# Designed miniproteins, single chains, continued (2), part 95

Each design is a single chain, and the fold is of that chain. pLDDT is the mean over its residues in the fold that is shown.

## One batch from the design tools (miniprotein)

Design m7153
Fold by ESMFold2-Fast:
Formats: sequence, C-alpha cells, structure tokens
Structure m7153 (fold): chain A 109 residues (1-109)
Amino acid sequence: SSEEEEIISEVKGLDKEILEEILKETSFDVEQLKELLKVFKSVDKDGDGTIDLEELKTVLERLGYTGNYEQVLKKVDKDGDGTIDFPEFVYFMDYYIKNDGDLSSLYEE
C-alpha cells in the first residue's frame, strides 16, 4: 500500500519484507506503526534511523515504566552497540503492551 511505502521511505534500512514481517508478527496495523514512527522520530534527534538507550529510557519514562531499566536496556540492545533501530523498537513496544508494561520476563526468564 502507499502508506506502507511512506513508512519504508522514512526509515533507513526498512524494506517491504521487514515491514510485512512486523505487520504479521505484531498486533500493530499500518496506522499504529505510523504513530510509533512519530514517537521514534521525536526521540531520534540525530535523524539517523536509530535511537540510543537513553532515548529509549525517555520513552519508557513517558509510558510510566518504573522497573529495572538497566536489565531491560541490556536485553533490548542485542548487538551491544547501544542503539535500537525502528523494527527493534516496534517489537519491543509490542512486547511492552502485551505484558501490560511488565518487562521483568525479558531478564528473569
């Protein structure tokens, strides 16, 4: 769809295959992904298509998360580079919503 192409054009490294996988594997539709992209862009101050762990912490604080940030950020940062791309952010948000904001299973299991 033209809306899918718009999202792909605004996210560096995102292609149709990755977007279709996100739509299949998460509970988000295209409109919800556009809202997540607005959130992502609001903290991606450098516009490089990634956010750092401090920027992700800011998103979690806005959502009212009060748990163990250090363990959550360590589990989300799979590559150990201190950054998260848009697909990783979307999968993380899907997990956050599905677990009613409880992220303990990311580091306790």
Scores: mean pLDDT 73

Design m7154
Fold by ESMFold2-Fast:
Structure m7154 (fold): chain A 65 residues (1-65)
Amino acid sequence: MLKVGDVVVAKKDYPAVLPNDLSIKKGDKLLVKKVINDDWVLAQSLETGEEGYVPASYLEIVGKA
């Protein structure tokens, strides 16, 4: 279960589908900023600082900030 403050890695590419979605590539590291529901989180790219919505199933926890 993803939680606010989790450092996650993208398990696969996700192209943004909606305007507020974040596009991610496999291997990208992100910070979970908000858990919206079981399927979606608001995440921030640790590389670019950009924020957006990402499917929780595309993410794997690798640590805590």
Scores: mean pLDDT 82

Design m7155
Fold by ESMFold2-Fast:
Structure m7155 (fold): chain A 65 residues (1-65)
Amino acid sequence: MEKAFKLFDKDGDGVITYEELKEFLEKYFGMSDAAVKKVLEEMDKDGDGVISFEEFKEFMTKKLP
């Protein structure tokens, strides 16, 4: 998962754009545009339109207590 994230983080700033994550989820998980939108909105808790590495990792590993 972290290896895949690095493929999208071309600038090495530790963030991924909505568009890059959308393409990843659609291609590798077969998600529809509607499903991807819901996931992106849920992951972007900061509301800045950018997904951090921590948010991406949490999505992939799930939040467990």
Scores: mean pLDDT 65

Design m7156
Fold by ESMFold2-Fast:
Structure m7156 (fold): chain A 60 residues (1-60)
Amino acid sequence: GPLLAVARVDFTARTPEELSFKKGDELEVLEFLDDSWALVRNLKTGEEGIVPRGALEIVS
């Protein structure tokens, strides 16, 4: 099944490749890129982008 996460904190994108989100947003982890970054999809908006792994709580 999908690898799901919940945002632990608010995050504001600083580049076009990054995804902004709010604490409590439901995200699907598409790929772990490295130890610091993950590619995710926001399940509410359908938008995809890279985010800090430390901002994610993996729930499944």
Scores: mean pLDDT 86

Design m7157
Fold by ESMFold2-Fast:
Structure m7157 (fold): chain A 62 residues (1-62)
Amino acid sequence: LKVGQIARATRDVPARLPTMLTLREGELVEVLKVVNDNWVLARSLTTGETGYVPASALEPVA
């Protein structure tokens, strides 16, 4: 994953913390920042909400 990339949620992602983004499987996000190997900051293309998402739950769309 890289900044500016569109990625798809490969599974449902429940927000466990207020800073996390809730996603359903198949939802698209824009990667805003790669924080580390485990986390990215993303914006939901469905809701416009921003939050942290596990990198393992996302796949690049190309």
Scores: mean pLDDT 78

Design m7158
Fold by ESMFold2-Fast:
Structure m7158 (fold): chain A 65 residues (1-65)
Amino acid sequence: DARKRAILRLLRERVALSQAEIARELGLSPATVSRHLRELEAEGLVAYDARSRRWRLTPAGVRAL
């Protein structure tokens, strides 16, 4: 999925981003980003840090790029 891969690349470059920042950077709707982040989280490729309210790549996510 090209959009999921774009999210992974963006998180590699920026280290950690909120859902709103990802949506803004990629020109996607918040609903689209939310759905893809949930799918990537289920795949173990991204993780949400509740303390910072930011998403970041897991080691598995880095290797998948």
Scores: mean pLDDT 85

Design m7159
Fold by ESMFold2-Fast:
Structure m7159 (fold): chain A 63 residues (1-63)
Amino acid sequence: LVGAIFRALHDYTARRPDELSFKKGELLEVLAVDPEDPTRILARSLTTGKVGWLPIIYVEQIE
């Protein structure tokens, strides 16, 4: 999963300072999966270069 490319299915606004805000259609590179909660991933936006945690339910794997 690390290194996989995901696409945002919906807009998301960060609810915590460690979370990533993104727009529908943004491409996100997976950097890590939360070992205590696999529904959370750490990703880098390929559009903005910003890094943060996000819920996996808002994204789909494309690569």
Scores: mean pLDDT 83

Design m7160
Fold by ESMFold2-Fast:
Structure m7160 (fold): chain A 74 residues (1-74)
Amino acid sequence: MELDKKLIEAAKNGDKEEVEELLKKGANVNAKVGDLYPEADGSNTTPLIIAKTVGHEEVVEILLKNGADENAKV
């Protein structure tokens, strides 16, 4: 199972505990949707962008603490 894909799902759902667990297992904190789903070409969406867009503030803080790129853009 792809850890990076699970990280994107956890960030979308606001699952703080799952985000922390996946990052500990080696998920890429800066994973891009377009890199994981070839059909989503041109998508620079990262877990941080998803968490910010949905409003999961606790997940945003965890991602930033684990090295997420604050300057990531869609």
Scores: mean pLDDT 74

Design m7161
Fold by ESMFold2-Fast:
Structure m7161 (fold): chain A 104 residues (1-104)
Amino acid sequence: SREEAEELVKEGKLYLGEGKFEEALKKYEEALKIYEELGDKRGIAEVLANIGGVYALLEKYDKALYYYEKALRIYEELGDEEKAKEVQEEIDKIKERKKDYLEK
C-alpha cells in the first residue's frame, strides 16, 4: 500500500541518519517496489532521489548520478519544477565533486 511505502521511506531516512547506509538502501528498495506496483510516479521519483543521496554520501558518484537522473526525468515528466530543480542541484554538486576527487 502507499501507506506502507511511506513508512518504509521514513524508516530508510532514520537508518540514513544513523549512518546505516545498507539498511537505508534496503528500506528504500522495498518502498520503490511498492510504488512501482502502484504506478505512483511521484513516489518512485522521491525514492530514487533518496537512493541517489545515499550513494552520494558513500562517494559512489556514478550510482548517485544514475538514480538522481532517473528521478529528475520523472519529476520533469510530472511538471514538478521545484523537485526537478532540487534534483538538478544535487546532480550538479555530484558532478563538481567527481571532477575534484576523480579527474584532478
Scores: mean pLDDT 88

Design m7162
Fold by ESMFold2-Fast:
Structure m7162 (fold): chain A 67 residues (1-67)
Amino acid sequence: EELEEEFKKFDTDGDGRISIDELLAYLKSQGYNLTRQQVRDLFDTDGDGYIDFEEFRLVYEALRGAE
C-alpha cells in the first residue's frame, strides 16, 4: 500500500509514530497548503506532537475525500 510506504519513510525508528513536522512535510509534498498550526489543530488533539499510523491513515483518507 502506497500510504504504508510513505509512513515508513517518516517512521525511521519503526516505532509506529511520526512527528507533526513530518506530517506537515508529507502534506506539502501531496500539494496541500497547510500551516504547522493548522496541522496541529486538526490532527494533534493530544498535543504530544506525534501521529501514529492510524491517525496518519485517517488524515490521508480525509484529505483525499475532501473536494
Scores: mean pLDDT 69

Design m7163
Fold by ESMFold2-Fast:
Structure m7163 (fold): chain A 108 residues (1-108)
Amino acid sequence: MTDLHRAAAAGDVERVRALLAAGADVNATDENGRTPLHLAMAGQDASKAADHVETVRVLLEAGADVNQVDREGRTALMLALDSPAAAEMVALLEEAAPVGTPAVFPER
């Protein structure tokens, strides 16, 4: 788990920006296969919802992979739906994904 994972989980936008500017790997995975984007999306603290939305925006601008899955097969989008800022998170992910790409679910 990197400092970027911790900053993203906390919704610490200033620290996320500083770490990315210092060359932190935006797509680094933790022991559960989660990227900083996954941890920003998994934020359940409604009082920090705006900070988590801005953290997600900063990570996406830095080239975060929206299609990365964790060890449970969850994408950032799946985690966003459980967030107190679900609508704003989903809008940011849709803006980062090219329009017209079919949702490729691995066949069961």
Scores: mean pLDDT 74

Design m7164
Fold by ESMFold2-Fast:
Structure m7164 (fold): chain A 94 residues (1-94)
Amino acid sequence: SVVELLIELDVQLGLADIARALSLPELQLKHEQEALKIAGQLLQDPNTVVPQLKAFSQRSGLDVGKLLREVRSIAIRLQNLDLVSQLDTLLSQL
């Protein structure tokens, strides 16, 4: 489910931020890597995902664009350039 992946993504990003604030770099990296994995799953079918992301953003109040931009920043830092390219394409459609 796109909704379940978005909630899991938000949780992993939140856990990475907490780990960063606590100066726990190994735990931060673990949650950042899990966030990239979840984003990769979300991006498997962009034509199906984009309408669902728009609908979910409208209903939930979750800033999906902000979550995806945060994932993009992590992907750049961890040198996952394929994911950066996919996220740029998806963000242009939101």
Scores: mean pLDDT 85

Design m7165
Fold by ESMFold2-Fast:
Parts: structure tokens; C-alpha cells; sequence
Structure m7165 (fold): chain A 116 residues (1-116)
């Protein structure tokens, strides 16, 4: 489906494909079986330019998946600082709690050290 194509393009960081799918009328806030939007996947993988494009197209910065997680939860968990800063500037709530009671700030603090 067009929805599955947009979700995959956001996950991969395929900027030109995301542009083409949005221009073709793909729903920027489409959710998969886990309740995740294209913005969740761009944030999960740190695709800054895709995240910026999705936000300009009207993506819900505080959309919650089936675990109560927002895109900011995933950016924080995976240490994608530039995407996290973009989401915060767009109005993401750093104190929003997921179904485990964890906020993006809690996940950022728990991010594992990159020391080998």
C-alpha cells in the first residue's frame, strides 16, 4: 500500500521517495499495526532531513504508538541528538510517559555509553 511504502521510506531515510509519496497524497500520519507513524521511524533511525520534511507536511510530533511512545522517545533512546532537537523545537513533550512510565528524558539518561 501507499501507507506501507511511506513507512518503509521513512525507516530507510529515502528522502526523494518520501517527497514523491507525500506529493501523491500519502497520509503523513498513517499508522502501522504497532501504531507507529513515518515520523516514529525517521526518529528511530536518525533521519534528520526526512523528519524535517514530515513535520513540514503536518506530522503529529506527539503521536503515540501502541506502547504510548512518541517519536521523541525513539530519538532519545537511540541517541539521535539532532532529530531530538528538531522534535523539541517542533513542540515534542520531553516529559510524555510511555506505558512503562518512561519519558524521553528518562530514555536519554539511560542511553548506553558508546565506550567499547
Amino acid sequence: SVTDQLLLAAYIGALERVKALLAAGADVNAQDANGRTPLHYAAYNGHLEVAELLLKAGADVNAQDNNGRTPLHYAAYNGHVEVAELLLKAGADPNAKDNNGLSPLDLAAANPSTTL
Scores: mean pLDDT 88

Design m7166
Fold by ESMFold2-Fast:
Structure m7166 (fold): chain A 68 residues (1-68)
Amino acid sequence: DMAALRKKLESVGLSLSDQELRALALDLSGFSQSEIARYLGVSPTTVSKRLKRVRKKLEEARAKGVKF
């Protein structure tokens, strides 16, 4: 549930765009960057940039001891 994931992330000070959240949800489902790119209608480079931003935010929150 993307809405539940968004609420969880926002509760710990993380805000993701709809595009970032969709890319993350597909990545967590086991899709490759190329598959996500086809599904979202963007380049693999765009997916890579979105996932890097999301992962950086998650790692920074995790390093601060935040759980989600």
Scores: mean pLDDT 75

Design m7167
Fold by ESMFold2-Fast:
Structure m7167 (fold): chain A 97 residues (1-97)
Amino acid sequence: MTPLHEAAREGRLEEIPEDADYNAKDADGRTPLHLAAEAGHLEIVEYLLKKGALINGPNSPLHLAARAGHEEIVELLRKYGASPTAVDEEGRTPEDL
């Protein structure tokens, strides 16, 4: 994992580099946006989205936030264009979670 992935997972906005690849994937294919959304770090999710982080795809950040019960992050992701009809690996939409 990069320092960017660790900062996003742990909620340390001040440790996120300004010139980082915000779409970099870890060994499990997760971006910093995936980790921040799953962990419930609203401020980091907003920061990454403003930096142009990719929002849509299988196991999207929206699915992870919905599974974790982070309603404010679900609303923020929808505001930035996350697809509510995107399906996870089991064919479930965010509304099914």
Scores: mean pLDDT 72

Design m7168
Fold by ESMFold2-Fast:
Structure m7168 (fold): chain A 88 residues (1-88)
Amino acid sequence: FEYAKRGDLEKVREALAKGADVNEADELGNTPLHLAARVGHLEVVELLLEAGADVNAKTKAGFTPLDLAKEAGHEEVVELLLKAGAEE
């Protein structure tokens, strides 16, 4: 899901509509939600959560989407993830 990292909302929506796995992990264990949260793409984060993304998924290094959003300083993404059930 390179589209989630780039914030391509329409391409993320198209991929999900074509049956892409919202929780598919890359070689480092990053899901689309991890990538969108790290970059701060609020609308992509919202779309992925609505599509059933695992809000508490961990990368191979043990980072959750919430951890990456906090590290990057994306306060609105942090708030959205917490509201969606992310652990503090």
Scores: mean pLDDT 82

Design m7169
Fold by ESMFold2-Fast:
Structure m7169 (fold): chain A 100 residues (1-100)
Amino acid sequence: MEEDAELIRDYIIAEFEALDKDGDGVITKEELRAYLKEQKIEASDEEVEAKMKELDKDGDGKITYEEFAAYVAALLKEKNPELAEVIDRAVAALLEEYHA
């Protein structure tokens, strides 16, 4: 349980850091597109825009760390509903560390 929470936190941190190229704490559409290309994922402009709409809850064209963590948590809970409590705790702890 503790080990699973740490792995989930590390995964979210690593993915966000890979996307947040300038370290400003937000992900832009261009950063997301660049990340997908680096990961060898072929994504159309329409697919990138759809991902932005899913992640960008406030519609400002930028993905905050909170929005990204919530999206990843939801995705992980769909695949592993038995880990929902662990995932939620990992995200909560991660958001506290991000604000600290």
Scores: mean pLDDT 70

Design m7170
Fold by ESMFold2-Fast:
Structure m7170 (fold): chain A 55 residues (1-55)
Amino acid sequence: MTQAELKEVLRSRGLNPSDAEVTVMVQAADRDGDGVIDDAEFARMMAYLDRAGSF
């Protein structure tokens, strides 16, 4: 999944992340180093966000 798709998913959950915030999230989750998040990496990141904040 791309940064733009990730941003839209986060917005659907009531978050308004900036491009910089999305970049940091991608860098944290991106194991391939290509700027794309795999479905497994995305699920892991969402679990982290659910733990870090209540929405």
Scores: mean pLDDT 69

Design m7171
Fold by ESMFold2-Fast:
Structure m7171 (fold): chain A 59 residues (1-59)
Amino acid sequence: MGLARALEDFTAQSSNELSFKKGDILEVLKDLGPDFWLARSLATGETGLVPKRYVELLE
């Protein structure tokens, strides 16, 4: 229900954003509107803002 896969590498440009690499699996915790999710990286365990355009929902 809350899994997404990164489509591209992304480097956080603010302290609130999550950095991730293409193919990383992210747990979607909260929908924050049209552009961002609050998500957790399953690779690092860190949480942050994830741009929706860089990821696809899996589950």
Scores: mean pLDDT 80

Design m7172
Fold by ESMFold2-Fast:
Structure m7172 (fold): chain A 72 residues (1-72)
Amino acid sequence: GEIDELLKEMEELVEEAEKISKEAGLKAGVELGLGLIAAGVGKVVGDEEFALEQLKKQLERIKEIVEEAKKK
């Protein structure tokens, strides 16, 4: 499903962030954690669209963290 695909992409980016620095990996991991919470809430409420929108937002934040870490 789309949620599972987004979570896998986020996990891959967290691993990339961790390879750059421990601090970047931790920060990206927090965003992944928030994404997992949003997906869980969406499942409980039955609002998959809400979960998808939140996951996409967290994915963009993880991408920003990776880009910022690469600039150091």
Scores: mean pLDDT 81

Design m7173
Fold by ESMFold2-Fast:
Structure m7173 (fold): chain A 60 residues (1-60)
Amino acid sequence: VEEETLERIFKFFDRDGDGKISREELRYVLEQMGKADQVDALFAELDKDGDGYIDFEEFK
């Protein structure tokens, strides 16, 4: 339902073109959506590699 919105936000913050979002950028994004309490849960779910970044392709 909100997947398309998150996809656009990921692309907006991917200024380096690496397709990766840091935990701080994700927190900021989720705060704008009123889902700041989901940061830790979502980060743990998507950061399966444990590298401290979320790959957009892992989210989709």
Scores: mean pLDDT 65

Design m7174
Fold by ESMFold2-Fast:
Structure m7174 (fold): chain A 72 residues (1-72)
Amino acid sequence: DVNAANADGVTALHRAALDADLARVRELLAQGADVSARIVFSDGSTASPLDLARASGNEEIVALLEEALARR
């Protein structure tokens, strides 16, 4: 399941966005990955794949995730 999450809510899309893996982000979005999924951190803060991409500074991944969100 492309949207399978671990105990912290981390999906494959979150990891690809963090790693700035553009090819993996494209593959996961093509498989219907949920761009709205959120990680919950131990301090109570949360992050979406888009939040992680913005933190990484990869503008191509940010643009892809913003486009995927706009299609909802």
Scores: mean pLDDT 77

Design m7175
Fold by ESMFold2-Fast:
Structure m7175 (fold): chain A 112 residues (1-112)
Amino acid sequence: EPLSEDELDQVEKALKQPSLSDTLAALGDLLPKLEQRFKKFDVDKDGTLSAEELSTLLKSAGLPELSAEELDALLSEADIDKDGTLDFNEFLVLLKSLPEAQRQKILNLLAK
């Protein structure tokens, strides 16, 4: 189900919270919707996003094309277990680390 503009504003405010725990609490009822949108980019349905799937998501959101080194650096900041994939919570950490303009582009993609 697509996210409304009001729901996207609530997600953006939740992502501006300082901790992941505060972000999860602020998302509340939006958490299952956002996770369902995340799962649409999980092509192999394993519950995680690979570096290639993340690259595809970023390109689809209209972000500048990242080099392999830039993508690896971004993934390393969010990938706490260092297995080369992002689960949903690690994806939220990645969104929190991005500049607001880039984060909004990704959220707009997830809304459709």
Scores: mean pLDDT 72

Design m7176
Fold by ESMFold2-Fast:
Structure m7176 (fold): chain A 160 residues (1-160)
Amino acid sequence: MPNVVDLSFQDVSDLSFLSSLTNAQKVDASFNRISSLSPLSSLTNLTELDVSSNQISSGLEPLSSLTNLTKLDLSSNQISSVDLSALTNLTELDLSSNQLSDISGLAALTNLTKLDLSNNQISDISPLKALTNLTHLNLRNNQITESTDFLKNLTTLELS
């Protein structure tokens, strides 16, 4: 079975056929019409997942079984709430261009080194205080009014 699956730009809306690919380590399913991640819950060997530029609005719960993920791209979706607290092995996360206002579900991701949250509705960044390994943070095009003083140790910080 392939260790890498590329489905990018294929007009895919159903991932049910992936449920048998339990040896997959990488899935690119970017630029599609995906609205459900339920078929991915069996892919527990995934280390990288790209589902950017899709129709995902909710239902991130199937990702909670993917505890081997180190990279996750969820950018350019319709996600309004995030709970990724089970994905403690994540080192890179893109959630840019979504509808997020609450990021409390990210506070457990203490292994994150890169985080993109740009183009969201975030006003409270206090959950990011736990992310002490963070080196790159993009917060552009948000509603942040709080002090960023705890972010002074970042190699790259984008706020405007």
Scores: mean pLDDT 97

Design m7177
Fold by ESMFold2-Fast:
Structure m7177 (fold): chain A 62 residues (1-62)
Amino acid sequence: GPLPLYRALRDYEALLPNDLSFKKGDILEVKKVVDDDWIYARNLSTGEEGYVPRAYLEEIPA
């Protein structure tokens, strides 16, 4: 099935190498779940990929 989509609940500025910055309302496509705190995702608004904190995101129900 399709990988889950997440919506950003707030803005995030990248703090670490390979982190992805995003803005509130951006839709992120999950590429890989890394652990309980981090997802590797693509920002559908920018096309950029990187690590994002799960705490800033809300899963969009299927």
Scores: mean pLDDT 83

Design m7178
Fold by ESMFold2-Fast:
Parts: structure tokens; C-alpha cells; sequence
Structure m7178 (fold): chain A 98 residues (1-98)
């Protein structure tokens, strides 16, 4: 499962809608966090992002929709206490907020 979770996090960040769907169908944890990836050098790994956080940060509307349909936790907080919607607002992704 760890490898599926890592691939889900990467696919969500990259906007790979079909890969996100396939990984979820294979049993990837929709609420996996980047904290599962060895925090060597910081970046997203330091912030405990879920796939929904990464999709919102990247402005990937269709990935956000797929993750929400799969039961993603909209209230999940990163290390700084931010939800996916908070990240979307900070980046100006109005299409995710509306």
C-alpha cells in the first residue's frame, strides 16, 4: 500500500486524473499524507499534505472532484493547520473554492 499512496500523492500533484482513479481503485488511501515519504530535504514531505491538498495547491479541479467522490477529507489539515481550500485560496484557484 505504501507505494500506491506515494503514486497517488504524485498523480494528484501532477493532475493525472486517470492515474488517480486507477490508484484509488487499487486501494490507495485517499487520505494518505506526504509525511509517509521520507522527509529528506523538506518540500511537500515536511507539510503532511494529503492528495486533496496537492490537487488544490496545483489547481487541478478534475482531480479535486475525483478525490472528493472517493471520500477525501475536506477538513484535513497540513502541518501549518491549512485545509485544501485554504491552499486553493492562497494560490488564487477560485475554481476549486467556488
Amino acid sequence: MRELNIKLLEAAREGKVEEVKELLAQGADVNATTGEIRPEGGGEDEYNYTPLHLAALAGEVEVVEVLLEAGADVDAKDKLGRTPLDLAREKGHEEIVA
Scores: mean pLDDT 74

Design m7179
Fold by ESMFold2-Fast:
Structure m7179 (fold): chain A 63 residues (1-63)
Amino acid sequence: SDEEIEAAFRRADTDGDGTIPVVAVGAMARSLGLTPTEAEVLAADTDGDGTVDLAEFRAFMSR
């Protein structure tokens, strides 16, 4: 659910910047019971800057 996605994102966003490192996306997805591939995790970073915001993370989790 969206609430679980937001809770996981806030847990990983330790600095409160509204973004998380792309490497944290895979760890969070696994904590929610998913097994994403490296390619799927990298695809969540649409800007290629090494960070993922909540909207990008939601788009990734909606697959």
Scores: mean pLDDT 73

Design m7180
Fold by ESMFold2-Fast:
Structure m7180 (fold): chain A 98 residues (1-98)
Amino acid sequence: DLGKQLLEAARNGDVKKVEELLKQGADLSARDEQGRTPLHLAAENGHLEVVELLLKHGASVNARDDEGRTPLHLARENGHEEVVELLLKHNADTSAQP
């Protein structure tokens, strides 16, 4: 399952694997058991290059997990300031609440 592999690659910050999976048509909207997308997992773990790559390919910047959290919420909660700045440049909604 390409979606499951994309979630794992995004969580691990594996830029090359993310690029390969996206070329194979992996779904950017794939979700784990908590409703988290690849963008959520990359943002939570501070993987700036993966976040940039996912956004370039049209990942939903304001996607919500099962707790109503966006990638911006997870990046802020985990102190990943460069990821927060990048998400805001891509129109992340700061008024969104969990």
Scores: mean pLDDT 85

Design m7181
Fold by ESMFold2-Fast:
Structure m7181 (fold): chain A 70 residues (1-70)
Amino acid sequence: GTSLGSIIRTLRARRGLSQRELAERAGLSQSTISNIENDRLTPSDAQLEAIARALGVSAEALRRAVEEAA
């Protein structure tokens, strides 16, 4: 199975974004993005929506990708 953090990291990389650039676009700190991508922090619904928007996807698409990868 693939974690939420791994999915976010993969989508970010496919879009050519650094952790810093994703953090700036989502309005979060780079450490928050790093912790989420390494599964050290479970994002809140608001944080997940901000990350999804920054990646150009819906939060529901991210949730669905985790379910399909499990």
Scores: mean pLDDT 83

Design m7182
Fold by ESMFold2-Fast:
Structure m7182 (fold): chain A 87 residues (1-87)
Amino acid sequence: ADMQAELAANMRDLGQSPTDQEIITMFDKDGDGTISLGELGMVMRNLGQKLTTEFEDIIREQDADGNGTIDFPEFLTMMTRMVKLKE
């Protein structure tokens, strides 16, 4: 709940306005709470968010082990860093 609200606020600061349902569908329904890099890319395309070099660097930093997945806290951290870059 709180983390979804934080994600929505970060997306709004980036010029996006996702619904709670859009946020929920980004993550695993069985409680694993992970999203693949491919799924993340599709969500960003659907929201019309442009990718920047800084976003690519953030993704690489969050996926240090090269497993190709991001959990919900990692995604929030990434979005928060993107918002800070916009200031």
Scores: mean pLDDT 59

Design m7183
Fold by ESMFold2-Fast:
Structure m7183 (fold): chain A 56 residues (1-56)
Amino acid sequence: EDPALTPEEMEVVRLLVEGGLTQAEVAERLGVSPATVRRRVRRVIAKVGSLVLALR
């Protein structure tokens, strides 16, 4: 699908929504900054119109 979620964007959403992790915990797990996690969450929301977050 275009625009498709990147693997990094999809993993962030899954850890936050399905795993119930905080953004800081996701950042630690992925080896990135919390700001990077927040940016990826915003990208996902923009791409899917909040659909993934609205499911939970």
Scores: mean pLDDT 70

Design m7184
Fold by ESMFold2-Fast:
Structure m7184 (fold): chain A 56 residues (1-56)
Amino acid sequence: LGALLASAAEAGQLEAVRKLLELGADVNAAGALNGAADAGHLEIVEELLKHGADVN
């Protein structure tokens, strides 16, 4: 699920990110927060942070 979460976050798919988190995806999966931030998807960054994502 982590790889799917990172891909959805980078692609700006907020609904997919939410569904993956509901399915138990690790919110700290490598690349998810960074991918969303790098792509400029602020809403996804905020969603991940609300679920406890760590900022590097």
Scores: mean pLDDT 76

Design m7185
Fold by ESMFold2-Fast:
Structure m7185 (fold): chain A 78 residues (1-78)
Amino acid sequence: MPYSDAELRAAFDKFDTDGDGTLDLEELVAMLRELGVRASPEVLANEMLARFDTDGDGTLDWAEFLEAMRAYARFLPA
């Protein structure tokens, strides 16, 4: 995993523009685009939500976000 939990928390908080403690699809796409992921940010964001949004509300909380980032770590830049 190329990022520490502290770095992931900083990214999460930066893109949580609503301050509600969750990332929606638009916020997740913006974050993945800024990180320069090795795949389409839109495709990765949709895959992360489809797999890790256990509540079905269209957002990732902190715990779901950590699991998603770890699962797709191969697409994150070093």
Scores: mean pLDDT 77

Design m7186
Fold by ESMFold2-Fast:
Structure m7186 (fold): chain A 87 residues (1-87)
Amino acid sequence: DLNGDGKPMSDEEIDELFKLLDTDGDGKISKETLKYEIGNLLKASGFNPSDEEIEALIDSVDKDGDGYIDREEFRELVRKVEEELEK
């Protein structure tokens, strides 16, 4: 669980996390920011991903390859990360 409670994040919790990371309020987050934040969350959850693994997860939801993740793509990304942790 990415919120540290050992349970899946709700859609509301994912949206709040997106707002926290979207400091400009433009509805998108850079891949660089997400790579850093997701890497830290995964390590806190006991997972040890490589940079390449994190990039592959982000790239899987960034369908246009513009280097930014919108709110819907972010929700999909978090769910994919949770699937990897909750196998």
Scores: mean pLDDT 71

Design m7187
Fold by ESMFold2-Fast:
Structure m7187 (fold): chain A 79 residues (1-79)
Amino acid sequence: SSEVEEALKYLDEALEELKKYTQELLADPNATTSQLFRMLSEISTVFVAKQIVKKHPEKLEEAMKEVERAVERAKELLK
């Protein structure tokens, strides 16, 4: 469906944004290993959500809410 297609596009864009944040943390000599592992957890959440949306489109709303929270947490790690 178009709704699933739009969600998958957003999820791919979210993964690219989190990848960029990971590179920013890796370039920061003051970044902690805890921040890096937390970023990996947020990336994992988005990756799993993408698989859920592909296999179980009925769970789209729940999966997208988890992704929104993961992206917000990832942004907080850069502060």
Scores: mean pLDDT 87

